# Designed miniproteins, single chains, continued (2), part 56

Each design is a single chain, and the fold is of that chain. pLDDT is the mean over its residues in the fold that is shown.

## One batch from the design tools (miniprotein)

Design m6050
Fold by ESMFold2-Fast:
Structure m6050 (fold): chain A 90 residues (1-90)
Amino acid sequence: LEAEAKKHVLEALYIMTETAARLKDRDLMVEMGKYAARALQAIDNKDTKGALEALEQMKRLAESIREKEPEDVEKALKLLDEAIAKVESL
């Protein structure tokens, strides 16, 4: 469960980082990485609340560019929702 949750977080981060690079949005790239790191650390520490808060911030950041990159955002949001479901099962 932890390994699957972390895998989904990293896959969502990869999609969003590549998307941010194409958009030349350095702030999105930095903030997404920051919350991904917080989510991964919280999962390792069994901090369910901290992990869910970080994942929600990643979803908010993805939603902020939905108009520009709807397909990549939908893929990232699906992975983040799967990560949230795995974290809630811990």
Scores: mean pLDDT 86

Design m6051
Fold by ESMFold2-Fast:
Structure m6051 (fold): chain A 66 residues (1-66)
Amino acid sequence: MEEELKKKKLEEERKEIARKIGEILRFIGDGLQEALAAEKAGDLEKAEEILEKTREEAIRLAKEFL
């Protein structure tokens, strides 16, 4: 029974990690889409700002949650 509990805990931890990775990837994707929209509008400075903020926030989230 204790071995089954250990397996369930590892599976739950893996699922939680996968969920957090998915959240981070979605956040990065959203930031990239916003930056691309700014670039298409000709606002290169805004596009660079969005990319920089997205990069910094993604690194922070990865460090905090993973």
Scores: mean pLDDT 79

Design m6052
Fold by ESMFold2-Fast:
Structure m6052 (fold): chain A 61 residues (1-61)
Amino acid sequence: MLEGMKYLIEGKYDEALEIFEKELEKNPDDPLIWYNIALIYRVMGKEEKAEEYLKKAEELR
């Protein structure tokens, strides 16, 4: 999580995605991980992907 945030601040979105996707593999029921991935996709302009991950995050709450 902390490492992924650092990459987000630096604009390294692909690296941030890789970090959060690895965390998702470890904790697939953590809505915060899904939410963070959704935010990254939205910043990258991949709105359809962002919507999918955001919906999953809301379902897990």
Scores: mean pLDDT 76

Design m6053
Fold by ESMFold2-Fast:
Structure m6053 (fold): chain A 56 residues (1-56)
Amino acid sequence: SAADTVAGALTAEGRKYRMSREEAERAARNAVEAGALSPEQGERALKDAIERGAIE
């Protein structure tokens, strides 16, 4: 799904750039505002990335 794709991207960027939780929340919010995700999908993508340990 789109949420799974974004969760994968957040995980990859979080590991590569050591993304903070605030930065990840901003990235998920921007994806929702751009129409790429629904608000619920954005929240799920962020939660999945945090659970994967990619975000501090």
Scores: mean pLDDT 72

Design m6054
Fold by ESMFold2-Fast:
Structure m6054 (fold): chain A 87 residues (1-87)
Amino acid sequence: SKEELEKNVDKLVALLKAQGMEGLAERVRKRIEEIAKMKDAEEARKKLGTLATEILVEMRLRGVPESVIQEIQEIFDRITREILELI
């Protein structure tokens, strides 16, 4: 549902901001919104995979705790499923 997608995106953005990554958080929100408007599920999946990798790399470079990385990855997996169900 759109409501569950928005809720999970807000949760992801809040967690990234809590880690001091406000710029990344806002870029991630915008990119998710753009991907959610796509009509090709395979292309959307590829772009979401690339975004997930970019977030993971940035979090590790910043020294984000592994427990927080795992929580963010779980939320991102939910966002991915919600987007692919809407396409």
Scores: mean pLDDT 87

Design m6055
Fold by ESMFold2-Fast:
Structure m6055 (fold): chain A 112 residues (1-112)
Amino acid sequence: SAAAEALAAEFLQSAADAVRRAPTAAEALLAEILGRAMALVAPLLVAGAPDAEIAAALDRAVLRVAQELLGKSAAEVKETLRAWAAASDPAVAEGYEELIARIDRAEAAERA
């Protein structure tokens, strides 16, 4: 029926709009995590701290910021970031994979 065809068209349009919005939200979240993490590490950069100390501080800052923004455990944060990576273009996905790697290093350092 014409009504069924119209409903199907509306469903497909809503699905397309959801896919377009998901990458934009993922890009915004990636930028917010990176921006806040870099702000936390900026004093070490200004002080000329060793590269290893700056890298470790950035790993911890990424974990802290992601947990604060998402209100989740480290494991749940990584699951959320993997889901956003899967819904994103390759450049944004690479950014999320780097955040996950930093979180993994921060957790490993806390266990040591």
Scores: mean pLDDT 77

Design m6056
Fold by ESMFold2-Fast:
Structure m6056 (fold): chain A 71 residues (1-71)
Amino acid sequence: PSKEETLELLKKVKERAEKKGHKKTVEAAREAIKLLEEGASPEEALKIAAEGAVLDGDDDIHAEILEFLAK
């Protein structure tokens, strides 16, 4: 996926996680956005966000990230 598409997904993931109170997913999404802006690959950023979703047990966000990564 492109950097722009990945940033858009990560921002949406962060917003959804904030609404759900899934703090680890929010923190992971923030870190992923920062690393992507600093030159990390979309794949690296998405993997970080996916790990956060796993820690909160958010299967929906985790599945969405994995589907996006598989593009």
Scores: mean pLDDT 84

Design m6057
Fold by ESMFold2-Fast:
Structure m6057 (fold): chain A 77 residues (1-77)
Amino acid sequence: ELDAVVARYRAEIDRLVAEGKITPEQAELIRKALDALRAGDVVTAERYIRKVIETGNKEAAELAERAYRDVLPLLPR
């Protein structure tokens, strides 16, 4: 279920921000990637994931990459 998986990742993003492990700016980039994936815009999602990786935060990068892998197979083909 696409919406359930996206909601789970949004909750994990919020938790990592609350724990101080990622910044609000990094969280925004991951949320934008998830929104792009939900819209079927894989190219835009990949751009946001790349921006997250470029911040150098390992937790943010791992979360963004994991969300991409889990959400991509749930999109219509």
Scores: mean pLDDT 84

Design m6058
Fold by ESMFold2-Fast:
Structure m6058 (fold): chain A 80 residues (1-80)
Amino acid sequence: SKEEELRELIEEIERLVEEAEKLLKEGKLEEATKKILEANELIVEAYDLALKYKASKELIERIKELEKRVRELAEEVQKK
């Protein structure tokens, strides 16, 4: 289903964000940046899919929260 496809995409983004957070804590700035860029690309894809298929408010809110987390990680990278 389209909802299942979107949920799988959201889970992949969550994984990338968690990996980026761990890499930043370990001081692996370049590797963390790569994961942040990958997550941002998938967030764009998730929004496109969500809008095209009129995803539930729950799923849209999950994407927005992940977008916020990615933005905060990108800001943290710039401060280092």
Scores: mean pLDDT 86

Design m6059
Fold by ESMFold2-Fast:
Structure m6059 (fold): chain A 71 residues (1-71)
Amino acid sequence: SPAEKLLELGKKYYEQGDYRKAKAAFEGAIVQDPNLAEAYHFLSEVYKKLGDIEKAEEYRKKALELDPNLP
């Protein structure tokens, strides 16, 4: 799906340390599929890297509400 392609693109940017591009890709994945728990999980991880702990915790909570088995 378009959401899964954006999720994989975001993961690739995250691994490369390009948090700006990772953020944009994960936000795009959420636009395509608002219930894609993994996209919220990675967006939380991006916000941690950017030092925005409040937003990181908000997105982590949303990810866990959608999928409680996430790490």
Scores: mean pLDDT 87

Design m6060
Fold by ESMFold2-Fast:
Structure m6060 (fold): chain A 57 residues (1-57)
Amino acid sequence: TVESLRKKREELQKRLKETSEELTDAVDAGDSEKAAELGKEMQALSQEIRALEQQIA
């Protein structure tokens, strides 16, 4: 259902926010390796959110 897709989108948006905060922490700590991994995770989450928004529209 559309409601199920909206709930999934909200979960992914929460994960994106958490990953963004972890990325900031990694950058501040000088952990370039972890920052790169978190950046890739954010990109993947953003793509999933966009795909779900297309299904909801």
Scores: mean pLDDT 83

Design m6061
Fold by ESMFold2-Fast:
Structure m6061 (fold): chain A 78 residues (1-78)
Amino acid sequence: DEIAKLEENYRKAQDELDKVKAETQAELNRLFQEAARSDPEKGKELLEKAKKVYEEGQKRIDELQSEINRYKAEIEKL
């Protein structure tokens, strides 16, 4: 019961981590491609947006990884 719930939470956190990684990479690729096709002024704006996407994505990834590690440690103690 308790183990099953922790394993489900671990799996959901891992799924969310994979989703965040995929969505962040897709958005970065989109912004980089659009920047390459844009004039220099718009390209600069898009690259600045890409930097924010990367930084926000990395923070979310770090938070999810911490949560995953916490669930894993709890499971290992049971």
Scores: mean pLDDT 85

Design m6062
Fold by ESMFold2-Fast:
Structure m6062 (fold): chain A 69 residues (1-69)
Amino acid sequence: MSRIEELKRKLEELDKQAIEAEKAGDTESLLKLLEEKIEVYRELEKLGDPEARERLRATQERLELLKKE
């Protein structure tokens, strides 16, 4: 398994957890999961994943909106 494949698998797992946290209204878990997704997207961007930059930006915007409760 390549580093990019490992990071993408981690993103799939984090995305499922983030969706569950959002449905449950668990803002604390959601914030933690979004921060973890941001770190994974930063690594993917460094590795040249063309989708990572846009997804990183979208995830950062979502995190900022949740912090401004």
Scores: mean pLDDT 81

Design m6063
Fold by ESMFold2-Fast:
Structure m6063 (fold): chain A 64 residues (1-64)
Amino acid sequence: MEEEEKYIKEMGEKGYKVGELAGRDLGLQRGLPQDEVDQLSKTLGEKGYQAGIQNAQDEIQQKK
């Protein structure tokens, strides 16, 4: 149970980092101002975090 909670948290954090990097790269590719790049990075980071949490929970539900 505690191991599953740790896994969910780790997958969420990993998802955040992936989304953050993707948002930063996307903003830079589109030539957005730095403040908009930062905001896009944060927005996609948050979405990545939620997706990571959801995917980890789904995997645990399938195995339990």
Scores: mean pLDDT 79

Design m6064
Fold by ESMFold2-Fast:
Order: sequence, then structure tokens, then C-alpha cells
Structure m6064 (fold): chain A 80 residues (1-80)
Amino acid sequence: SAALEEEYRRLLLEEVRLTLEIMGLSVEIQALKRQMKTANEEEKKKLEEEIKRLEKELDELAERADEVARRAEALLEKLK
């Protein structure tokens, strides 16, 4: 049905949005990890706290992405 197709499209767009956000955070975390290689001990502590914060945010987004993916797969099965 058109309604299920529209819902599936919305879930796919949400999945794409979450994927891009996850990729952006991954790039930021990698940049901070590279910065740690030349940082002093005080700077390293601040960078470790920021990395921890971003990694927690990444984990939360990954869980949301998994939920959206599961919903999209369930809906796709109804469209077959």
C-alpha cells in the first residue's frame, strides 16, 4: 500500500540521517585521538573526557540506528 511505502521511505531517510551523524562523530573521535598523540598530560585528560562523551553519544546513535533498521526491515517484509 502507498501508506506502507511512505512509512518505509521515512524510515530509510531516518536511517541515512543517523548513518551520516554516526560517520561525523566517528571522524571527530578519530581527529581527537590523533590530537592526543602530541598533547601534554593535562590536554590528554581533557581530550579523553571529550572522546568518552562523543563515544557515549555514538553508542546511543548506533542503538537508534539499529532500532530504525529493524523497523524498516519489518515493514519491507510486509511490502513483499
Scores: mean pLDDT 87

Design m6065
Fold by ESMFold2-Fast:
Structure m6065 (fold): chain A 79 residues (1-79)
Amino acid sequence: MAEELEKEGKKAEEKGDLKSAAEKYKEAAEILLKKEEDLKKAAELLKKAFELAVEVEDEELLKELNKLGQELNEKVEKK
């Protein structure tokens, strides 16, 4: 469940495991995005994961987060 992954992300962040925290926030956002349950929350989680991924300099994770952000935009607006 997305909420459990968000909680795990917060625990990882508190322990200083920023990479694990970013990955868990990303996974939580993916679940919310796929289910279209809370797109605002998904955006907030993606932003948090992006900030952490920048801090740990994980280029692959940043690329994945950018793709998810594009998918989120597609779901929240009509183009």
Scores: mean pLDDT 80

Design m6066
Fold by ESMFold2-Fast:
Structure m6066 (fold): chain A 66 residues (1-66)
Amino acid sequence: MDAVEKRVLELLSGDKSIEELIEEYEQRVKDLQKQVDSARGVDIFGMGGRLNVEKELLKKVKELSK
């Protein structure tokens, strides 16, 4: 089982609705994207990795909501 799938299952077992999770993660992705866009030097790579993980989680949650 992929780490992304496992994390999505953990999120779905919480008290938040799937719609609330989507909104929360969309905001988090937007905030991280702004930080990556404004970042300089070596911090870009670490933040880019985190952004990719959060985007994959958001994508998977959205697919499960269909």
Scores: mean pLDDT 69

Design m6067
Fold by ESMFold2-Fast:
Structure m6067 (fold): chain A 65 residues (1-65)
Amino acid sequence: GAVEAARAAAEAATTEEGRRSGEAGAQHGLNGDSSGAAVGAWEAAKESPENEETRRAAREAIQAA
């Protein structure tokens, strides 16, 4: 679901800022905020725009929200 996708985006992130955003997104998802999880994953992808894996994980998180 959205939590797993946000966590995957954090793991795929190539910057510390991206990883932190993805981790924050996963935490939002765990608290029942699927939209927050999607936003965190998307921010992780923006901090690592050249990384296809991060972008893919962000799309999955948005779709799961």
Scores: mean pLDDT 73

Design m6068
Fold by ESMFold2-Fast:
Structure m6068 (fold): chain A 70 residues (1-70)
Amino acid sequence: SNAQAEAERKLQKAIEAVEKTAEKYGLSDEVRQALLEQIRANYEAGDILDEKEAEAMVRAAKNARDSPIP
């Protein structure tokens, strides 16, 4: 179906954005896997993140790493 194909394309772009952006920021494999799990959980809940939303999520993880709570 058209809607299913669009959903799968959007998910694939979100996954690619997470992997590319996490690699760019030097995030750990553990953090990268957690981000991918979040993308999948959102997809299963019907809230399909786009590429920009996925990149924003990775940036939030980077900011948390760079500004840890004492």
Scores: mean pLDDT 82

Design m6069
Fold by ESMFold2-Fast:
Structure m6069 (fold): chain A 61 residues (1-61)
Amino acid sequence: MKEEADKLYQEALKAVEEGNIDEARKLLDKSVELYRKLGDYEKALQYRMDFLDAIQKLKEK
């Protein structure tokens, strides 16, 4: 459901900030899968791209 997908995505971003990349990826995958089931492929792709950007920023620091 959308609310659960949003919460999982927020938890994924928090995990990235904490340096828990493996946990963040698991949370993102769950969020993206829920958005796909809702038919919101655009948001699923957007969140995946935002997540990859966040990881890239962390590596460049």
Scores: mean pLDDT 77

Design m6070
Fold by ESMFold2-Fast:
Structure m6070 (fold): chain A 89 residues (1-89)
Amino acid sequence: EKYMEDLLARFRELAEQLFAGLSEEEQRTLKENFADFFKTNFGDEDTAEKILAAKTNQEFLDILEEALKDNPEALEILIEILERALELL
């Protein structure tokens, strides 16, 4: 649906902006934090494992989009978190 497509596009835009401002080490830490977030807040160990196994930032973002496409509430929360993180940079 258009609403989910718009949310996913916004999420990817914000995540790419955040990654552009981070070092490789900081990007790795962010990936680890997202894996822990999915495991702790959603009990989604499968997504957490996939995130940690991702070889590129593109693969990481694709995994996040796949995990979030059926959960608009979680996607909206993560978008808000990313927007706040970018404001603090």
Scores: mean pLDDT 77

Design m6071
Fold by ESMFold2-Fast:
Parts: C-alpha cells; structure tokens; sequence
Structure m6071 (fold): chain A 71 residues (1-71)
C-alpha cells in the first residue's frame, strides 16, 4: 500500500539512505498520486541531499494538495 511505502521510506530516510527513501516515496505516489505527505517527505529527502530547487518543487505540490483538501 501507499502507507507501507511511506513507512519504509521514512525508515530509510532516518538511516541516511536518501535515494532509497526517495524511491519508496515515489512508489507511494504511483499508488496514491494525491498523497500530500508523500510529496512533503520527497521534498525533505531532496533537501537532505542539498537539492534545494527539487525540494521546493515537491513542497509546493504538497502545499497545493493540503490546501485543496482543506488541511
């Protein structure tokens, strides 16, 4: 499920395995494209890699979905 991919991605992120975390967050989004948390976590992972512009792209998408859902 999307939540299982998010949970695995979070554990990989905590372990510093940023590329593997990113892959699991992307897999969560393939299952649930409107998962704002997955976009936010993807932004955090890219920011941790120093990829600031890529991170901003994903944070913006997360924010748009949160606003659309009234969160």
Amino acid sequence: SAEEHLERGKRLFEGGRLDEAIEHYKQALEIDPENAEAYYLLGLAYRAQGKVEEAEKWFKKADEIYKKKGL
Scores: mean pLDDT 86

Design m6072
Fold by ESMFold2-Fast:
Structure m6072 (fold): chain A 120 residues (1-120)
Amino acid sequence: HMEEVKKLLEEIRKLAREASTLFQKAADAAKNGNIDEAIKYFEEAKKVLDRMEEVARKLKELDPDFGETVLTGIRGVRLLVDRAIKAAKEGNYDEAATLAEQASRAAQGLVELIEEYLKK
């Protein structure tokens, strides 16, 4: 049980770091007016979030409380990404960059949450 839980948490942590990096690249692209590049990074990040959600559903089967906490966090990051893509498409580059930075911080928050849980 704990070995499987640790493996799932390590995978989510790795994916969360990958997503955070993609969001930072999207924020930088948006700040530079490279909106097509920003949208591309957001779409890549959404695929990472889809994989994170799949792994988190497996975690929820083994640890329902923590699995739900992680899933809620992933859904929160997804909401920020969807808002950032909308802002980007509407030409609101500053809002898109700000939302991308918030998504990066939220993904890093998931890394910290998992690291804290692994200490127990």
Scores: mean pLDDT 89

Design m6073
Fold by ESMFold2-Fast:
Structure m6073 (fold): chain A 92 residues (1-92)
Amino acid sequence: MLEELRQRAAERLERLAEEVAALPADDEEGLRKLLLEAIRIVKELADAGALSPEETSRAIGEILRALGAILDGDREAAAESLRRVAEIVREA
């Protein structure tokens, strides 16, 4: 069921948010990998028909907000944006 797929993806995204918050500020490669994984999860859901175009756009917007927060050195804001991606996915 698409609902189970969304729930599992939301749990993965919540784990990514915790990992972003825990990474050292100078681990740019680790941050890049976590953001790319978040993008991949959203793309997999969109390709499966588990997210509408509007939900996909909102999720990608939050990932871009997380990237902006990382560039500003704000790990907690980045983690919060990824948690919002998880909520968008869960509520779809």
Scores: mean pLDDT 82

Design m6074
Fold by ESMFold2-Fast:
Formats: C-alpha cells, sequence, structure tokens
Structure m6074 (fold): chain A 73 residues (1-73)
C-alpha cells in the first residue's frame, strides 16, 4: 500500500512538471494527454477504490491548474 502511494506521488509530480512544460511551450493538448495517460496508468495499478478516487481527484486538480495557467496567457 505505502509503496504504491510513494510511486504514485512520484509519477504525479513528474507528470505535473511535464504537463506544465507543455503548457509553457503552448501545447495544452499535450499537457492534457500527459495527465490522461498518467491517470489511466495509476488507476489501473491502484490496489483499491480509495487510491483510485485519490488519483482521480489529484489528476483533476492538475487539469484545473493546467487550464488556469493556459488561460492566463
Amino acid sequence: MEEFREKALQKLVAASKRALDAVDAGNVDEAHRILDETEEELVKEAPNEEYREWIRQAVEALRAHVDAVAADK
């Protein structure tokens, strides 16, 4: 359980950085693709519904942040 949480956090942080880099490059579609792929992978690997829900909420927050950064241009 804890090993999954650590791995998921590392993947979410990496995905967040890649998505924001894509937004900075003017590619919001690529940012959303990165987040969608990360959500699919982590939800598939999640050991239970609690972790799936947490992942969905975390990715949704990242999507909102990406959209907010993109809208500020």
Scores: mean pLDDT 82

Design m6075
Fold by ESMFold2-Fast:
Structure m6075 (fold): chain A 75 residues (1-75)
Amino acid sequence: IEDYLKKASEAYRAKDYKTAGEYLKKAAEIYEKQGRYDLAAFLYEQAAKYFELAGDKESAKEAREKAKELREKAK
């Protein structure tokens, strides 16, 4: 998780928003597998913002839908 978050920050600083979003998505997938749905949803929301910055509307939409689904599971 920590390695993926670090790589996401490095990619964001390099203005490689697509790669930054992909690393946040990988970290979110790990939290999801651990049942930590609120943390996973938060990271999917951040990934969606980065995908929007990259112009990847499809990946952004998928990440937002996943975040909404996980927030419902967290209730």
Scores: mean pLDDT 82

Design m6076
Fold by ESMFold2-Fast:
Structure m6076 (fold): chain A 69 residues (1-69)
Amino acid sequence: DKEHFIKNLETMKKFIKENKDKFKDQKKLEELLKKIEELIEKIKKGEISEKEAAEKLKELSDEIFELMT
């Protein structure tokens, strides 16, 4: 579901923006936000499969966790 992945990615962006000061590396945080925006655009354009979108979403979730620890 394309809408489901976009909603999850937008929720990730909101979480990051609301918790910006809890991240240890601000430069990596900005790079992460760019990756999230790029994935949203690829999904909107149909340039990525649902399987690839799910894999990328997991990668981004893992990267968020690493930046907070």
Scores: mean pLDDT 82

Design m6077
Fold by ESMFold2-Fast:
Structure m6077 (fold): chain A 55 residues (1-55)
Amino acid sequence: PLTPEQLADRFDEWVRRYLAGELTPEELAELRAFVESLTPEQWMAILDARAARAA
C-alpha cells in the first residue's frame, strides 16, 4: 500500500496540473475516482502530510 506521503505526492501533482489546466478529461475522471475511493482516515493522513510539507 502507498504511504500517506506517497498519496499526498500523487494528490498534489494532480491538483497542480488541474490548476495549470494540464489535465485531460480522462485524467480528471481518474482524479475524481481516486478522491472517491479514499476513506476518511486516508484523507486525514493525506491532509496531515500536506500540512507538514506546507509548514
Scores: mean pLDDT 75

Design m6078
Fold by ESMFold2-Fast:
Structure m6078 (fold): chain A 99 residues (1-99)
Amino acid sequence: DVSDPELAAEIQEGIARIGIAVLALSQEHPEIRELLLRFEDEIRALGARITEVTETRIVIEAPSEEVAREVRELAERFNEEIKAIDPSAEPFEVEVEVV
């Protein structure tokens, strides 16, 4: 439900967890946090939703296969930008599910 403030808080907490996990791999690069916030914003703009967050994996629900394809492209770019900032950083595994 769009009127649920708890859902908004859970999304913000999920993004913070992703940020902490990435920074644990590359603690000297604050630019990675900005990439995470941009990634979340772009995912949300497409109508997709982050449903699960772990240290190495992000699961995203997309409303269509076309959106899922765009989400996968954004995920690849996100991992490339992390690698450009810190070549030793491990990429996030991004799983996209069509619902």
Scores: mean pLDDT 68

Design m6079
Fold by ESMFold2-Fast:
Structure m6079 (fold): chain A 79 residues (1-79)
Amino acid sequence: QPLRLTVVLERPLTPDEAAALEKKLRSIPGVLEASVTNLPDGRTLVSAVVESEEAAQRVIEALKEMGYKIESVTLEPLP
């Protein structure tokens, strides 16, 4: 069952950083969709649709490898 992964990063990203991150996340096996959006409060929202919990873990590890500070992670089933 596809899952929605929502990750909040502690800092804003530039448009180039956001585009590069989206491309990186979409290249990960088991990631069906990924989007990166700056929040008005200076945080960044990463939203991904993943095939499995294993794919969600790959996304989280990629964010850590890229040096992003993760504030929160939410994983929920899609209807």
Scores: mean pLDDT 84

Design m6080
Fold by ESMFold2-Fast:
Structure m6080 (fold): chain A 73 residues (1-73)
Amino acid sequence: AEELLREAEELLERAKEYKEEAKKLLEEAEKLEESGEASEEEIRKLKLEALEKEGIAALLEAEAAFLRRRAAT
């Protein structure tokens, strides 16, 4: 039904937000590595936070794909 497609769309929007946040964290980590102004620990924390957000996005995308498949059958 259309409701499952709407739920999938909302999950994809949330996944997109997490991916954008992860991208910003990776860009920040890269800039800090290039400038040499931050510790390895600070850079590592940013990269780990980005990985966590990418993981959440992947789970949301998987749920959205499941809902879309349910709507199609």
Scores: mean pLDDT 83

Design m6081
Fold by ESMFold2-Fast:
Structure m6081 (fold): chain A 51 residues (1-51)
Amino acid sequence: MEAEIQALREQAGRYVRLSQEAEAAGDLEKAQEYLKKAMELGKKAEELLLS
């Protein structure tokens, strides 16, 4: 479980970076899409931690 939680957090961090890159490029739609994915992965990591 610890390895899965770490993997989800790392994946979430990657989507945050992709969101920032999209925002810098002026693609606000894509930036929001990546941010949503990052939040979903973070939520899954929290759910695993609490289970």
Scores: mean pLDDT 82

Design m6082
Fold by ESMFold2-Fast:
Structure m6082 (fold): chain A 58 residues (1-58)
Amino acid sequence: SRIERRAASAVAALQSPDPGMRATAEGELRRLGLSAAEIEAARAGDATPVKRALEAAE
């Protein structure tokens, strides 16, 4: 699904070695309403909060 693909892209951006890429992804997820703890969970591989927020935004 588009949500699955978007969530995977966001997680990949959070795991990027580029600090600018990580900062941009963090900012976008904060705008979607994710907490700092949810963003760190996503960076560790738990895309659940990202998928939930994307579904709510669509």
Scores: mean pLDDT 83

Design m6083
Fold by ESMFold2-Fast:
Structure m6083 (fold): chain A 58 residues (1-58)
Amino acid sequence: SMEDARKSLAKAKEMLAKGEYAAALTGAHEARILADQSGDEELAKEAEKVREEALKKS
């Protein structure tokens, strides 16, 4: 679960860097859900930052 959350966050960051904001937003949302399920507050916070940045640029 934590590993899956990290993979989803990494994918979201990659999509954000490529300018694929819709994909980044979806990936960040998924990473947040997985992080919340595993109790990883730091990962959830990072996912939310990616989500906010994707929203600003979309």
Scores: mean pLDDT 82

Design m6084
Fold by ESMFold2-Fast:
Structure m6084 (fold): chain A 55 residues (1-55)
Amino acid sequence: KKVEEIKKLVDEMTKLAKELYKLSQQPESPEVREKIDELTKKMQELAKKIKELRA
């Protein structure tokens, strides 16, 4: 079943979401913006994988 794979991806998504939230609370700087962009891209990739597995 795809359930175990989905669970792992959801857990990873939750960890990235917490990190993104922490960064969003910091003053805007080039370093913070770059890290937010990296995390956002990673989360989008995970969301696509979860959607594909649930399809």
Scores: mean pLDDT 80

Design m6085
Fold by ESMFold2-Fast:
Structure m6085 (fold): chain A 80 residues (1-80)
Amino acid sequence: SMEEVMRLEMELGALETAFASLKVSIKKGADLKEVLEQLKKILERLKELLERATDPEVKARIEELIEEVEEEIKEVEEKL
């Protein structure tokens, strides 16, 4: 439904904001172990959203964010 699509887009927006905030936290010297835990939680939620998504543009947006989060996880893990 259109309402379901809008709800999913709102949740995706919240995850985009959370990821941006974590990147700022890394730059400010946050605990990388705690950051890694939060990044993995964001990744899990994004994968759940991808399974629910039906709109191709929304799917592409989720897939792009998944790739960015996975790269950040890799970079953080290499520093631990």
Scores: mean pLDDT 88

Design m6086
Fold by ESMFold2-Fast:
Structure m6086 (fold): chain A 106 residues (1-106)
Amino acid sequence: SQTLTPEELVEALEKVYAERLAETDDEVAKELAEAMLRLQKARILGASDEEVERLAEELRERFGADEETLEAFRRYVREGDEEAGKRVSDFLRERALERRREEEQR
């Protein structure tokens, strides 16, 4: 039902995220939204194997993603596996909350 190109869809998505984030001061929510936007953009634009592996490395380095989470990420981006995508989003949310709790204690 959409007449937008993948690039136009990404621009629309980025605008929605920017408007939503402008109304929040929650750094954890901002970090989660940034990560989710990045994953959705990779899915929409059909990221190359090299780009998928680059993003997987970022997930590993920034959020400590294990092999199972990285496999779910690859399935989501390459195949549109919604259950795998949910696993990745749940992982990112958990890690963002853990980081926030650590910062609040120290």
Scores: mean pLDDT 75

